# Ledger of designs, part 36: designed miniproteins, single chains

Each design is a single chain, and the fold is of that chain. pLDDT is the mean over its residues in the fold that is shown.

## One batch from the design tools (miniprotein)

Design m1220
Fold by ESMFold2-Fast:
Formats: sequence, structure tokens, C-alpha cells
Structure m1220 (fold): chain A 89 residues (1-89)
Amino acid sequence: MPSAEEREHMIRQLEERREEEVRLAEEELGPEAAERLRETLEEVIRLIREGRVEEAQRLLLEAGRELAERYPVPEEVKAEALARLEAAL
């Protein structure tokens, strides 16, 4: 299980990426998708703060699948966005 310091580092990385990824989602998928992504990233950050990193990773993957199903964009665009967010963890 990550230490509190490691979790804070993960949170900082996600916070830095959040604004850019939400902006890209709004451009590519629209404002509703961007708002859903923002809410999901806030919940992911909360779970990491609580030490629930495995739940945070699961939530991020499930949110990625839901966005893919609800907002059809090329698979490579979805894979790149998810990979960037996962790299922050």
C-alpha cells in the first residue's frame, strides 16, 4: 500500500493532469463528458487520499469504459487519455 507521501505525489500528478484532460474531453466529447470526467477524477483523488488506491484505479477504468460507450470516439483517443491518467498513479 502506498505511503501518505506517495499518495500525495499521485494526487499532485492527477490534479495537474485533471485540468488539461477535462479541457481535452470538452473539446473532443463535449461539456457533459467533461463534467463526468471532472467528477470522476475528484472521486479518484478522494479515494487515493483515503488509501483506497486499488478502488481509485478501478473507478478510473470503469469511468473510461462508460465514456467510451456513451460518447463514441476513436478507440486510440480513449486509450491515450486513459493511459495518461493511469501514468499519474
Scores: mean pLDDT 72

Design m1221
Fold by ESMFold2-Fast:
Structure m1221 (fold): chain A 70 residues (1-70)
Amino acid sequence: ADGTISAAELKAIFEAMGLHDVLSDAQVTAMIQAFDRDGDGTIDAAELAALMAALDRDGDGRLSPAELGL
C-alpha cells in the first residue's frame, strides 16, 4: 500500500466499527471524493483521521448523514 485509503478499505473500517448499517458504498465513495485532493479515488491516513474527527463532532461515537453533510 502507498499509504492511501480506498473506498473499499474505508467501508471495511466502518464495518469494523459497527457502522455498516449507516453507510452505503455510494456514501463512502462520496466521502472519499470530498477529501480526495489528488483525484485518485483515495484518501491518506491524515485525511481519514480528520474525517473521523469531523464526523464524531457530537462525541456520541456514532456517524450520521447529517454529520457527513449529506
Scores: mean pLDDT 62

Design m1222
Fold by ESMFold2-Fast:
Order: sequence, then C-alpha cells, then structure tokens
Structure m1222 (fold): chain A 62 residues (1-62)
Amino acid sequence: SMLEELKEEVRKHRRWPERFVDAANGNPGSDPYYVKYIQSLLDQGIPKEEIRKAILEAVRSP
C-alpha cells in the first residue's frame, strides 16, 4: 500500500524523520521533497491523520 511505501521511505531517512512530520503538518520551510511526497498521498485521497500516524509508526518501529 502507499502507506507501507511511506513507512519504508521514513525508515530509509530515520536520522531526519522529523522532516516528514514537518511536511505532514504543513510547517513553513519544510523540505520540498518531503512536501511533494506528502502531497502525492493527499492527492490520492489518503487522510492527513493517517499519513501522520504512518510516519510516527515508522519512526518508532524501524
């Protein structure tokens, strides 16, 4: 699933997982790569809270 692919992407960048969290929260100055990744999931109809939950789960469970 797209959320499982997101979790793998977060795990690959585990030293900077906060960048995905910042992008998911819409924080100003978020890295364009992470912003575009999150936006692609939103455009496919995945709710913001499910995206955020998946990111936090991946951070806590490598």
Scores: mean pLDDT 71

Design m1223
Fold by ESMFold2-Fast:
Formats: sequence, structure tokens, C-alpha cells
Structure m1223 (fold): chain A 60 residues (1-60)
Amino acid sequence: MTQEEKNALYLAYMGAKGASEEEILEVGKKLGFSESTARVLARYGRAHPERAKAAYEAAQ
């Protein structure tokens, strides 16, 4: 798994843990993601929290 893929899983994981969309967008920007991509990942994590958590933990 690439560092970019791991970083994407982290943004989804933040959403799964209830981080605000604003916080996830700021972290995503620092990691090189566009606002639209970070927003999609945040929403995915909120919609599928168990799946997002499992994917992030499996990548560690």
C-alpha cells in the first residue's frame, strides 16, 4: 500500500471517529489532497465508520 493510500485511509478514519469536515479538509490539504477528495473521504468515513476504521488499522 502506498503512502498516499495510507493517508487517504487516515482521512476516512478521522471521519469515522467524528472529526469535523473542516479538520479533515485541513489535514487533507497538508497531505496533498484536494478539498473535493478530502471531503469525499470524510463523508465515506462518517457513512461507514466500522469499515473505515478496519481498513486504516489493517494498513498499519
Scores: mean pLDDT 84

Design m1224
Fold by ESMFold2-Fast:
Structure m1224 (fold): chain A 86 residues (1-86)
Amino acid sequence: SEDIKEKLKLKVKVLVEELKEEIGDDLKKIAKKLAEELNKWESPNVKIKAEVLSDSKLKVTVSIRLDDGSVETLEIELDLEELLKE
């Protein structure tokens, strides 16, 4: 669970940097595009749902299918202002 949280944070940081290059410093546009990109993420054992909470905050829900067929769910709140710190 923690390893997936760290991987998600790294993926988000890369996506935010790419979106900043494309869109500029509009946090609201970055938040919308980031949520769209995260919702497109395909993995056989991992499902991601991203929701915009505010102009600078997202909620990301990660569902992981384990080897026994059970599903674990992890919720993460992302602060775009924190992610864009210099």
Scores: mean pLDDT 73

Design m1225
Fold by ESMFold2-Fast:
Structure m1225 (fold): chain A 94 residues (1-94)
Amino acid sequence: SEADEELERFENEWVRFVIAVAEGDDATALAHLDRAREEFAELAELSSPEEVEEVLKNFERGYQQIKPQLSPAVAAAVEAFLADMRALAEEKRA
């Protein structure tokens, strides 16, 4: 489905973000995080509230696993994205 294709794009951008973090390339990590944000917005429009919550839950789990590896600037950007994801999930439930 179109939602499945957007989920795959979102997941691919997150994988590229994790690789950039492991390489110590903050600029590349932030660029992939921005693309993940765009893909998540599209995914949220195509998905049910329950599907958006599942993606959010999986993202929060992934974030907690890599959090100790993040620079302060990258961690702040992920926290801002996570806040935006939560806001979109709440809006989708309304």
Scores: mean pLDDT 86

Design m1226
Fold by ESMFold2-Fast:
Structure m1226 (fold): chain A 91 residues (1-91)
Amino acid sequence: MKEKGDELAKQAFDYIEKGDLEKARELATQAANYYVEAGEIAKAFEVLADVYEAMGQKELARNFYLAAADVYEQEGKLEEAERWRKKAESL
């Protein structure tokens, strides 16, 4: 499931470059769903955050980066959690 998520995430970025933000959101949501099904909840929030950041929607991106950090913290991945909190603060 995560490999399909990675493919869809890459396609979402391609559509951002083309200016098709609606298609980019659709693909990002599909990528996130595949990560959730794989049990990679933090990764789902990361892909949404990355796509929304690339789209210039900094507030949504910040919220999703913080959500990813919270999930990593709950998983005991404290270095990863800190990394994503700093990323959110940089927006």
Scores: mean pLDDT 83

Design m1227
Fold by ESMFold2-Fast:
Structure m1227 (fold): chain A 62 residues (1-62)
Amino acid sequence: MATEKALEVIRKHEKEAQDARKSLPPEEARKFEQELTNRAVAEALRIIGDEIDKEIAERRKQ
């Protein structure tokens, strides 16, 4: 479940990067894509971490 949610974030950022590539100059689009990819990966890892923390908290109560 967490993995699927993280993949959704990555796919959304990939789509936005492609749209920006059509609107921005090539050099700026490349830098935007690289930074966006790094940010998407960081957000995906955070979503996975939050899901794990939530499961741990609930298991500790039961």
Scores: mean pLDDT 74

Design m1228
Fold by ESMFold2-Fast:
Formats: structure tokens, C-alpha cells, sequence
Structure m1228 (fold): chain A 94 residues (1-94)
């Protein structure tokens, strides 16, 4: 049972998600596998894409398996929060 759950419990960190379109596609794929997506972008909150992408995720029933975080891998801003959320998702699915 535990090995079967671990095999399906996949967490993906999607860096530079942009408008969130790729994150939504990944969430659809991972939903059927019992996984989770943590999507990041340095401009996510500044461009209003976060609000629009969260609304679309809710419409598609993906809100529970998709987490958004503002993170810039070039500066390291938001890195600790992105990694914390990835770890929390992995722990919840373990």
C-alpha cells in the first residue's frame, strides 16, 4: 500500500511558470497520479497572473493540487518558501 502511494505521489516544482498555462497542464497530469505542482515565477504577483491562474485552476478543479509561489532563481528571493511548500506537499502525499 505505502509503495503504491509513493509511486503515485509526485511533487513537481515548476520554475518560471509565466502565465501559469504550463502549471495547469502539469496539474491535470499529476491529478490522475495523486501528485502536486508547486509553480513559481518572479513576476507572478506583479503581473496579476496569479489571480487569473488561481481562478482558472478552481474552474478546472485543480486548486487543491496546485500551489503558486513568487520565486526568482536568479536572486534567490522566495526560494525558502518554494522549497518549504514542496516539502509540505511531499509530506502530505507520503
Amino acid sequence: MEEEFAKKAKVVLDVFTGSGERALRLAEILKKKGGHVVATDPYLEEEGWLEKTRERAKELGLEDILTFVQFDPLTGEGREEALRLKREAEEKLA
Scores: mean pLDDT 69

Design m1229
Fold by ESMFold2-Fast:
Structure m1229 (fold): chain A 97 residues (1-97)
Amino acid sequence: SSSLQQGQQLGQQTIQLSQDYQQQVITQGLSPLQVGQLMDKVVVLTFQTMQQSSPDIAQQVGQSVVDNLLLSGQATGVTQGSQSMADAVTSGVQNFG
């Protein structure tokens, strides 16, 4: 259905955004403050995507975002903040799946 297709498209866009975020923190040398601000935006957009997605799409999106947040945190040294954001996404996925 069109609603299912919309959910799939939003899920792919959210995964792409988390990948773009990871690429940006690796290539542009963002400050810890900028990394934290981008992590917060990715988490907010992930929850918005989950509200419009099926549980299986939400789980796929959540896992991809978690992986990208943890890698970004490791690359930038914002490891504790990255883990906290990843935990929030994981909890959010469980509430929707």
Scores: mean pLDDT 67

Design m1230
Fold by ESMFold2-Fast:
Structure m1230 (fold): chain A 75 residues (1-75)
Amino acid sequence: SSNVERAIERIRRLFEENPDAPFPLLAQRVAQILQDSGIPNEVISQVVQTLGQMRQEGASLEEMLERLEKILRES
């Protein structure tokens, strides 16, 4: 949907502009973008939890974005 694609574009820009930002700040902004895009809270919680786990395991922002895109397109 166009809402999902716009959310992904905004999150990609967020990651590109804030590569060194602390994860809690990135997670809060991702959640806000998804809420603004009409994504259900259940999906937002899944995304935030998954990204948090990936960050702890040393995943790159690009890997996190790919996983986020998959979750949103399957929802």
Scores: mean pLDDT 84

Design m1231
Fold by ESMFold2-Fast:
Structure m1231 (fold): chain A 88 residues (1-88)
Amino acid sequence: KKELEEKYKNAKEKISQYEDEIRRVGAEGQERFDKLRAEAEKNPEKAEQYRKEMVELGKETQQRIADLNQKISDYRKEAEKLKEELEK
């Protein structure tokens, strides 16, 4: 049972780490987006360039969050199976 307990703990730790990473990625993305938006307002001649950068930042942030959610989903399924085995 000790090996199953360690695997379960590791899966839970990975879920927590990825949840923390999602929050960090979202916060960083928002901060960078706000800065690009402010720069676009100050430099109207470059507004289209900043708009493209904001669109790419949005896509990058969404993709990173989607990848992390997929990893969380995989570890949650693993943790569920390990929990069932520990309860037997």
Scores: mean pLDDT 84

Design m1232
Fold by ESMFold2-Fast:
Structure m1232 (fold): chain A 66 residues (1-66)
Amino acid sequence: PIVGTAPAGGGAVAAVARAAEEALRNGHKLFATVDGKTFELRDKEEGRRVGELAAERGVPVELTIE
């Protein structure tokens, strides 16, 4: 299920990185969808990179937790 959406722009970097850190700390898998492409976020750094991609493109990030 979708657990959140980070808005387009600079807010996406911090939000996605935080979500990845929290989900992994709690033993969950987190996925981010940016511009129709879905990425599994395996650590905080992966979340930061996906957030930066979304900010560069000016698109929102959809977050899904498993």
Scores: mean pLDDT 75

Design m1233
Fold by ESMFold2-Fast:
Structure m1233 (fold): chain A 78 residues (1-78)
Amino acid sequence: NAMEEVEERFIKEMKELGVSDEGARKTVERIRAWLKEHGLDTPEAFERVAESTIRGLKRSLKAAEENKDYERIEALKK
């Protein structure tokens, strides 16, 4: 199942960034719900949103670390 494969890859990548297993799974659910609402519930659309989410998270973590905003870092890793 192509959707399960892209979800699994996203969860692994989120966990590598320090996000909890629960946080990663809830993020998958939120992305899937958003895609369904917009008629875009496909593996390709999920992968695109997931990739954008990972890039955004990496940038936010880097910015928070540069500013020594530890509260923001913890919030991003939920």
Scores: mean pLDDT 78

Design m1234
Fold by ESMFold2-Fast:
Structure m1234 (fold): chain A 78 residues (1-78)
Amino acid sequence: ASYEKAIAAFKAVLDDPQASPLQKATAHLGLGYIYLQLGQPDEAVKAWEEASKIFKSAGLVGTPEAEQAEQEAKKLAA
C-alpha cells in the first residue's frame, strides 16, 4: 500500500518533461530501494544503474547520491 504511492510519485517525476536530471536520478535511486524492500534485487540494480547513468551524463559525478547509486548497483550485480 505505502510502496504503491512512493512508486507512483517517482514514476510521475520520470514522466515529467520539466523534471531536472537530479530529480530523475533521485527518482531512480528511490525506486531501487523500494524494489529491494519488495524482494526484487534485479529491478533494484537496474534502477540504480539508471540513476548512476543520469548522474554521470548530467555532470553530477562525485556527489554522495551518485556514489551511492553506483555502489549499490555493484553490490548486488554478481
Scores: mean pLDDT 78

Design m1235
Fold by ESMFold2-Fast:
Structure m1235 (fold): chain A 59 residues (1-59)
Amino acid sequence: MKIAIEGATPENIKKIPELKDEIDAVIDEDENMLKYVEETYGIKALKPEDVTEKFDKII
């Protein structure tokens, strides 16, 4: 199952460490937040327009 988080908000970022192995990508329009998530957690970070993958669930 492919799961994405939509919105790199502080609330969603706090969930990443707990869900790290279950989360396939984080989607946001904020380039600085996408870079932070990718560098800090090693999770794929994508802008909405760059999403070419199908996700089974979006949180």
Scores: mean pLDDT 77

Design m1236
Fold by ESMFold2-Fast:
Structure m1236 (fold): chain A 87 residues (1-87)
Amino acid sequence: SLLDLWKEFLEKVEEVLSSDLSEEEKTEKIIELFREFVEKVKKNASEEEAKAAFETLEGYVKRLSKTLSPELQKKLEEEMEELKKEI
């Protein structure tokens, strides 16, 4: 289900954020997780459900960015704009 995909995504993001990786490595891994989530949604959901899932992801990114460094915020926002073009 989309809820299960969302839970898996959140667990993987939390694992990366809790790791001893550098901020740059964490940024790259989080971006990879964003791409993976969007691809899985596109394969397993209707176009309408995929758009709704992406809107949920955008809301999550805006909340997450307020707790992260400015560099992470910028990279995540740039990636979200790119991913939006694929929906």
Scores: mean pLDDT 79

Design m1237
Fold by ESMFold2-Fast:
Structure m1237 (fold): chain A 69 residues (1-69)
Amino acid sequence: SAQDLLDQAIDKSSQGDKAFKNGDLDTAEKLYQESVDLAKQAESLGHPNAGLVKQGSQDNLDKVKKKKS
């Protein structure tokens, strides 16, 4: 369901936050990307909160990519 996809997106985002705080940029990038992809799927199924989760995870993904460059 859209809710299950959103719950998974939030979980992946939280795991990404932990990896980022630990300096594991490769793991953080993968987890934030997975979160963005899951949130996009939830948004396509009409979940009203999916856009906010997608934006938050995308912002964090962009920060990780910038730090890796």
Scores: mean pLDDT 89

Design m1238
Fold by ESMFold2-Fast:
Structure m1238 (fold): chain A 86 residues (1-86)
Amino acid sequence: VPEEERAALEGEILLALGLMSLSLGMPELAVEQLSRALELLEAALGETHPAVVDALRALAEALERLGKLEEAEELRERAREAEEAR
């Protein structure tokens, strides 16, 4: 499997796991999973891909639940820019 395909698959799995962690009320675990998902998805699919937008929004929600409001707002702005660029 090419490294890009592997990175995309791993990123999608981590995105799904991060969303599950958020639904279970585990925002610290969600930040770890979603941060890694974002890194892998950006590298494999590019900054404007729908999966990257989803990862940015999910990570922002996790950070907001941890009281990191400024970091969450920065990620929401990045997600909005990426969505508008599509």
Scores: mean pLDDT 85

Design m1239
Fold by ESMFold2-Fast:
Structure m1239 (fold): chain A 94 residues (1-94)
Amino acid sequence: SSEEEKILEEIAIQMENTDDPEKQLEILEKNKPKLSPEQQAQLYAQLARIAAVRGDWEVAERALALALEFAPSEAERERLRAAYERFLAELERA
């Protein structure tokens, strides 16, 4: 819906305006009731990657766990997990 799209844009802007993964997690948690499970899974997966880049492993693990919890199928859970593992491997090589 247009309202959901607006909320996603506002969340993306707020996340871009902060370099603190804990604050990014708070932003997602505040907007959680207005997001579909699919959108929550996607945004939490993105936060996990951002937190990993920062070395904030506690936030990264929590965000990944939430992404997997809100993933609507086992196939999507496996996809999110595999994508995250590939991302970490790329970070190690960079």
Scores: mean pLDDT 77

Design m1240
Fold by ESMFold2-Fast:
Structure m1240 (fold): chain A 59 residues (1-59)
Amino acid sequence: MNIEEIKKIAQEIDPEIEVEYDEESGVVTLKGKDIDALEKAAIAILKKFPEIGVQLIKL
């Protein structure tokens, strides 16, 4: 899995989205102020990496 590609996908949707990756759990956490942008980013990431866990946090 390429975390830089995941970060690029999220930030192309909303440059304010923060991306964190937990290597132990394999979960990507997306943080941002816009829930619609977070949901769009999660969908785009899951289309490329369907086996990954994604968590959303609204700031």
Scores: mean pLDDT 81

Design m1241
Fold by ESMFold2-Fast:
Structure m1241 (fold): chain A 85 residues (1-85)
Amino acid sequence: SSLSEEEEKELEPLIQKVEEKAKKKVEELLKKGKNYLFTVLPKTDQATLDERIKRAKERSGLEEFEIIEFDSVEELKEKLQKYLE
């Protein structure tokens, strides 16, 4: 895991809210006939990220992606909070 057990426990309430919002988004888009992927990934270079997105799209036929990249717990918290806005 890219997060320690202590960091995951601290983020648990925020992650739960994000998962609930993402689930509603998945349900909304599925009703419109669109496949949606929401994922949280450790920060990587742009070429690697683009390759991962391309593979996910080709493998599962996903049409829409929402990806949160993080390099630190602080960055992850900020991005998850922004997602909930």
Scores: mean pLDDT 72

Design m1242
Fold by ESMFold2-Fast:
Structure m1242 (fold): chain A 79 residues (1-79)
Amino acid sequence: DAIEALKAGKFDEAVELAIEMIRNGGDLETLKEVIDLLEQAKDVKGINEIGGFLITQPNTPEIRELLDYANSKLVKLVK
């Protein structure tokens, strides 16, 4: 579970699990929670990896919302 991996400090594993969730049409709210936890951990690399994968996906409202959400967190971390 991506949230359990984040709580254990396994950020690379959590990012990989989040990408698998996106591939499988996973729950939008759970994916936003993963992004929130990555922001709290200041894992700029992890958020960038998720954003980079989202760009390759079909341009649906759900994918656009996730991409915008990830970018909003990244802007705060990068300044």
Scores: mean pLDDT 79

Design m1243
Fold by ESMFold2-Fast:
Structure m1243 (fold): chain A 70 residues (1-70)
Amino acid sequence: LAEEAARKIRELAARLRALPGPARSLAGGNDFKAGENRKLRLAFEKGGERLEVEFENPDPVRASELAAAA
């Protein structure tokens, strides 16, 4: 669901902002992995921590929102 995807992305962005140092993307905006269930996965590394989120429904929450938060 788009609402669930947006919630998970906001939670990931908040955690990224809480960590010090530069963020590094482990999965680019074009590197979404669409599986059999149309699941998308985003992964980032910041401050020595690895943060990852997975959600279904590729409807209209964009990876650029995470980039803006980093």
Scores: mean pLDDT 59

Design m1244
Fold by ESMFold2-Fast:
Structure m1244 (fold): chain A 74 residues (1-74)
Amino acid sequence: MGDAEKGKELFEKYFASKASGAGPPVGETPSVTAAVHLLGEEAIREALMKGKPGVVPAFSEEEAEDIVAFLKTT
């Protein structure tokens, strides 16, 4: 079960930090919220656990569920 508040904290820490100059974003990080509506939470959870080199680190299953819960509320 995902926790949207913890997911928001993780999302801000790993995605907002990149957008704030931690590294050049590839444009997929900000579109993750839109991708949940198109692909569904299962596909996004798998992508978060797998990670994307240069965009997002690989998350644990618990962290991925928390982030997906947050993304579903946006």
Scores: mean pLDDT 63

Design m1245
Fold by ESMFold2-Fast:
Structure m1245 (fold): chain A 73 residues (1-73)
Amino acid sequence: MVESGEVAVKKIEEAAKEVKENPGLTKEVDVVGSYSAAAAESKAKELEKEGLEVTIEPLGPGDSVRVTIKKKE
């Protein structure tokens, strides 16, 4: 099922907020579909400017990606 880009961005923003409040915490967010993946990549660039480390990894043969958020070391 394809997620809306807004839902994907909101999941990532909520995870980023938790990481900012708990710097030792690492959050993983899975987003499904090409549009959600593109939205996740755009949001990741913004979060990196805020001092977070964001890694986006493919979850398989589809357009699904895993977004890993942690505080920069």
Scores: mean pLDDT 74

Design m1246
Fold by ESMFold2-Fast:
Structure m1246 (fold): chain A 89 residues (1-89)
Amino acid sequence: MKEKKAKELREELLASGISEESAEALEHAVLGDLDYLADLPLPQQEMIKASAEIWLAKKEGKLSEEELQAKNDALLERLKPLVEKLLAE
């Protein structure tokens, strides 16, 4: 079940113009493949995992567009200082 949803999410993200690299990272996060994420900085790992959960919940119809936007905004605010520091390095 999770594997099928992760694959469908990846295909949907690719069709939406998301890069292959980003779509693959989100697919691995949905599957709980922490080994794929282990080489990434902690802020990036947290962002990918949280983004994957939000996108999966939207795909399952558990979130409205407004709820999806609110969760993405909250995630960005939470990770903003860590992401800015990572991008500056």
Scores: mean pLDDT 66

Design m1247
Fold by ESMFold2-Fast:
Structure m1247 (fold): chain A 85 residues (1-85)
Amino acid sequence: SSELEQLYNDMKKLMEEGFQRIQEMIANGSPLSDIEAELGKMVMQLQVEIAYLKNNNDPRTEDLESLLQDYAGRVGDMINAHRAA
């Protein structure tokens, strides 16, 4: 439906904007705690929306879960590199 399509697009946009914001925070030398807090807020918001779609049997749930996992993996790698520094 157009409603579910809009929700999917909004979630994808939130992931992209959140990823960019985290990259900017790392580039600007933000504290690790602030970077982790920003990631945590975004992941929590996305997980709530994904759970909503899953409970409504949306077939795109798996795509969104895969996107979130990929995004979280990339950010996790950046955080691990930052911790090692």
Scores: mean pLDDT 74

Design m1248
Fold by ESMFold2-Fast:
Structure m1248 (fold): chain A 90 residues (1-90)
Amino acid sequence: SHMEEIKKLAEELKKLADNLRTTARGLVAEAQSQAVRDLGKAAEIAKKNPEEGDKLMEEALRRHREAVAEAQNLITLADKLKELADKLLS
């Protein structure tokens, strides 16, 4: 029936939303781990060249902010997909 097809589509959209949330959590976790690694490297470089170390620290923080923003965009998309799925079932 058309209702069964709509229900299946809604379930697939919910699954896609869940997958996007999982991906976003992974991106945040990797961004945090990468920031720790990059900041550690910047600190070591700063011992020999403080100016270079400072630039690398600023670059690491910028990359971290960009990755977190990308993850937030995926969460926003996931929320919209869930809303669409809920609307199809209404």
Scores: mean pLDDT 90

Design m1249
Fold by ESMFold2-Fast:
Structure m1249 (fold): chain A 79 residues (1-79)
Amino acid sequence: SMAEREKIINEFGRKVQELVAQLLKTESNQEKLNKALEQIEKIVNEFYEKAVVEKASVEEVRKLAKEALEKIKKILEEV
């Protein structure tokens, strides 16, 4: 349903905000921070393109959200 997709997309956005807030608290090097934020923005934009613009199914949106969050977590571990 559209409501279920919106819920997943909203939860994704909230989790991304939490991860970005964590990055901002832990990384003091501005160059590393800027590179990490640019990579995160690209991942987030690719997710929204597929989930919102291409109107992926609920199950595909769940998969895309999980994969995007894992990629973002990996970026945080590598800074």
Scores: mean pLDDT 85

Design m1250
Fold by ESMFold2-Fast:
Structure m1250 (fold): chain A 85 residues (1-85)
Amino acid sequence: EAKSVEEILAELDGIKEEAVAVLRSRGDEEGIRLVEKTAELLRRYAEVLKKKEEDPEKAEAELEKLKEEFKRLAEEVNAKEEARK
């Protein structure tokens, strides 16, 4: 059986909480912010997937926007890692 979008989001929330707990123990507040932002984008992606069957063209446009936001987030993470090195 294929997992529902809500079930996948629940699994992601569990992973997020574990990651945030580790980062909090290290005092990495910027890392926590990036993890929370990633979780927000994933929730928006799941909402687009729910609408894909109703309006695939609109869903594709929203996915393209989310792809750009994920790319910007990845650039922020890379900039942080370069500064940390």
Scores: mean pLDDT 74

Design m1251
Fold by ESMFold2-Fast:
Structure m1251 (fold): chain A 99 residues (1-99)
Amino acid sequence: SIKELEKKAIELLQYFFNLSEEEARKLLNSSLEELEKLIEEDVYLGLFVASLKGHLALARGDEEKREELAKLMEKVPAEVLEEVEAKLAPKAEELLAER
């Protein structure tokens, strides 16, 4: 369900970035402009938030939001995306195992 996916997104942000539930929720509800600024200021956090927002947009059937997020991600070098995925994937697996 969408609610379960939102809950997991919040839990992942809290785990990886030591955020409060309120801070994580604000980031998931950020505008495209706020997200672009976040990626410039904190690339790991920004890309992780962008990825989670993309999954939420997919679950909601929001095609326009998916396209906006995809265009934003295209501006990021592939090497940076791979580094973020490599660092976050093991921690995501641990969280999913513990539930």
Scores: mean pLDDT 76

Design m1252
Fold by ESMFold2-Fast:
Structure m1252 (fold): chain A 66 residues (1-66)
Amino acid sequence: MEERRLALRRELAELIEERGLAGISPATLSRLARKYGVSPATVSRLAKRLAAEEAALRAEAAARNA
């Protein structure tokens, strides 16, 4: 379900915002995987994607302000 994917994405985005990608432990990834019924690899891929999207947006904003 797209709704479940959206909920996972939102919770991951919130954790990344609070702790950063480096603050997301393997235990946290496993817990989220269990909570949303996905593999830890899926959670890890999504976390990397969200962090990359945020970094790209910051870099683009900085470049366009330079």
Scores: mean pLDDT 76

Design m1253
Fold by ESMFold2-Fast:
Formats: sequence, structure tokens, C-alpha cells
Structure m1253 (fold): chain A 74 residues (1-74)
Amino acid sequence: SMENQERAERLIRELEELVERFERGEVSPEEFIERALGLIAELDKVKADMTPEQKERFEEILRRAIELLERYGE
């Protein structure tokens, strides 16, 4: 649906921004873990309605977020 695609766009952008802010040292590991897990859970709910372009962006940022979660989540 269009609403789910709009939601996906916002959530992908939020996750991209969160990863960038964390990589710049502007977000604590605790805040990053909490926010990233929440965003990933919400993105999973709308994944089926994503455009191919949104799916590619989600897969790219998800990969990076998971790498960071594994390194800093303990």
C-alpha cells in the first residue's frame, strides 16, 4: 500500500540517519541499540509492501546496522 511505502521511506531514512549519527559518535551504544532494534522491527512489518528500490536500501542499511549491533550490543 502507499501508506506502507511512505512509512518504509521514513523508517529507512531514520535508520540511515541513526547509523550515520552513531558512526560519528553522536549517539551512545545503548541509545543506538534501542532505536535500531525498534526501527528494524517496524521495517519488517512493511517489508512486503516496499518497492524494489526501498528493499535494496533497506537491505544495505540493515546489513550495516546489524554489524554495529553485533559489535556494540555485546
Scores: mean pLDDT 86

Design m1254
Fold by ESMFold2-Fast:
Parts: C-alpha cells; structure tokens; sequence
Structure m1254 (fold): chain A 80 residues (1-80)
C-alpha cells in the first residue's frame, strides 16, 4: 500500500540519520549494521514502488537512486 511505502521511506530516513551520527563518531561496526538495514528497507521501497500514486512515482524512484548512492558512499568509507 501507499501507506506502507511511505512508512518504509520514513524508516530509511531514520536509519540514514543514525548512520550519519555513527559516521561522525567513526563507529564503523554500527555503520556496517545500518548499511545492511538500509539495503533491506530500500528493497522493500523498490517492491512497494508499484503502490505509489502516479504523481509520486518519479519522487520515489529518485529517492531510491539517492539512497543507493548514499549506501555506496558509506560502503566506500568503511573500506577506507
């Protein structure tokens, strides 16, 4: 449902905020855990994209693209 989609988007935003805090504290293990959780939530958002209102689909697709880039950036930082 659209409600489940927006709840998943909100959950991703909450996890990203926690990841930013962990990154600033140089907590590599916490960032690793949050990255895996964010990947799972992004997968849920991708599966729920079909339930998005037509006028929201472009926004959610862009959100997914940006979320993937954010995760890639964190993974690159972890490997540094």
Amino acid sequence: TAEELFEAVKKFEELATEADDAYLNNDIEKVKKLVEEMKEILKQIEELLKDAPEDEQDYIELFIERGKKYIEWLEDWIKS
Scores: mean pLDDT 85

Design m1255
Fold by ESMFold2-Fast:
Structure m1255 (fold): chain A 99 residues (1-99)
Amino acid sequence: LPAAESEEEAKKKLIETVKKNKTVTIFEKILEAELKKARENNDKESEKELEKLLEELSKYEKVPEEEALEHLVKYMREVMGATEEQIAHALAVIEKALA
């Protein structure tokens, strides 16, 4: 049975997964877009949490955005067994988040 995880441990695992799959650059852009929304909505708690996550990600090696997207697509296809439709949907969601 998995032990109960704190919010901090969950965030740590997410960051480790992003690092392992070489998607740091893409995830950082998604978090920056969410931070902008939090600031526009005057959501101070979300703003604080997102800034902390971005600061943590800034410490890790980054690959160019195009390479990071290629790694993400490869991971979804080869590891998650995602269909081309599922991959296209995920990319559309990411593009919307980055816009």
Scores: mean pLDDT 66

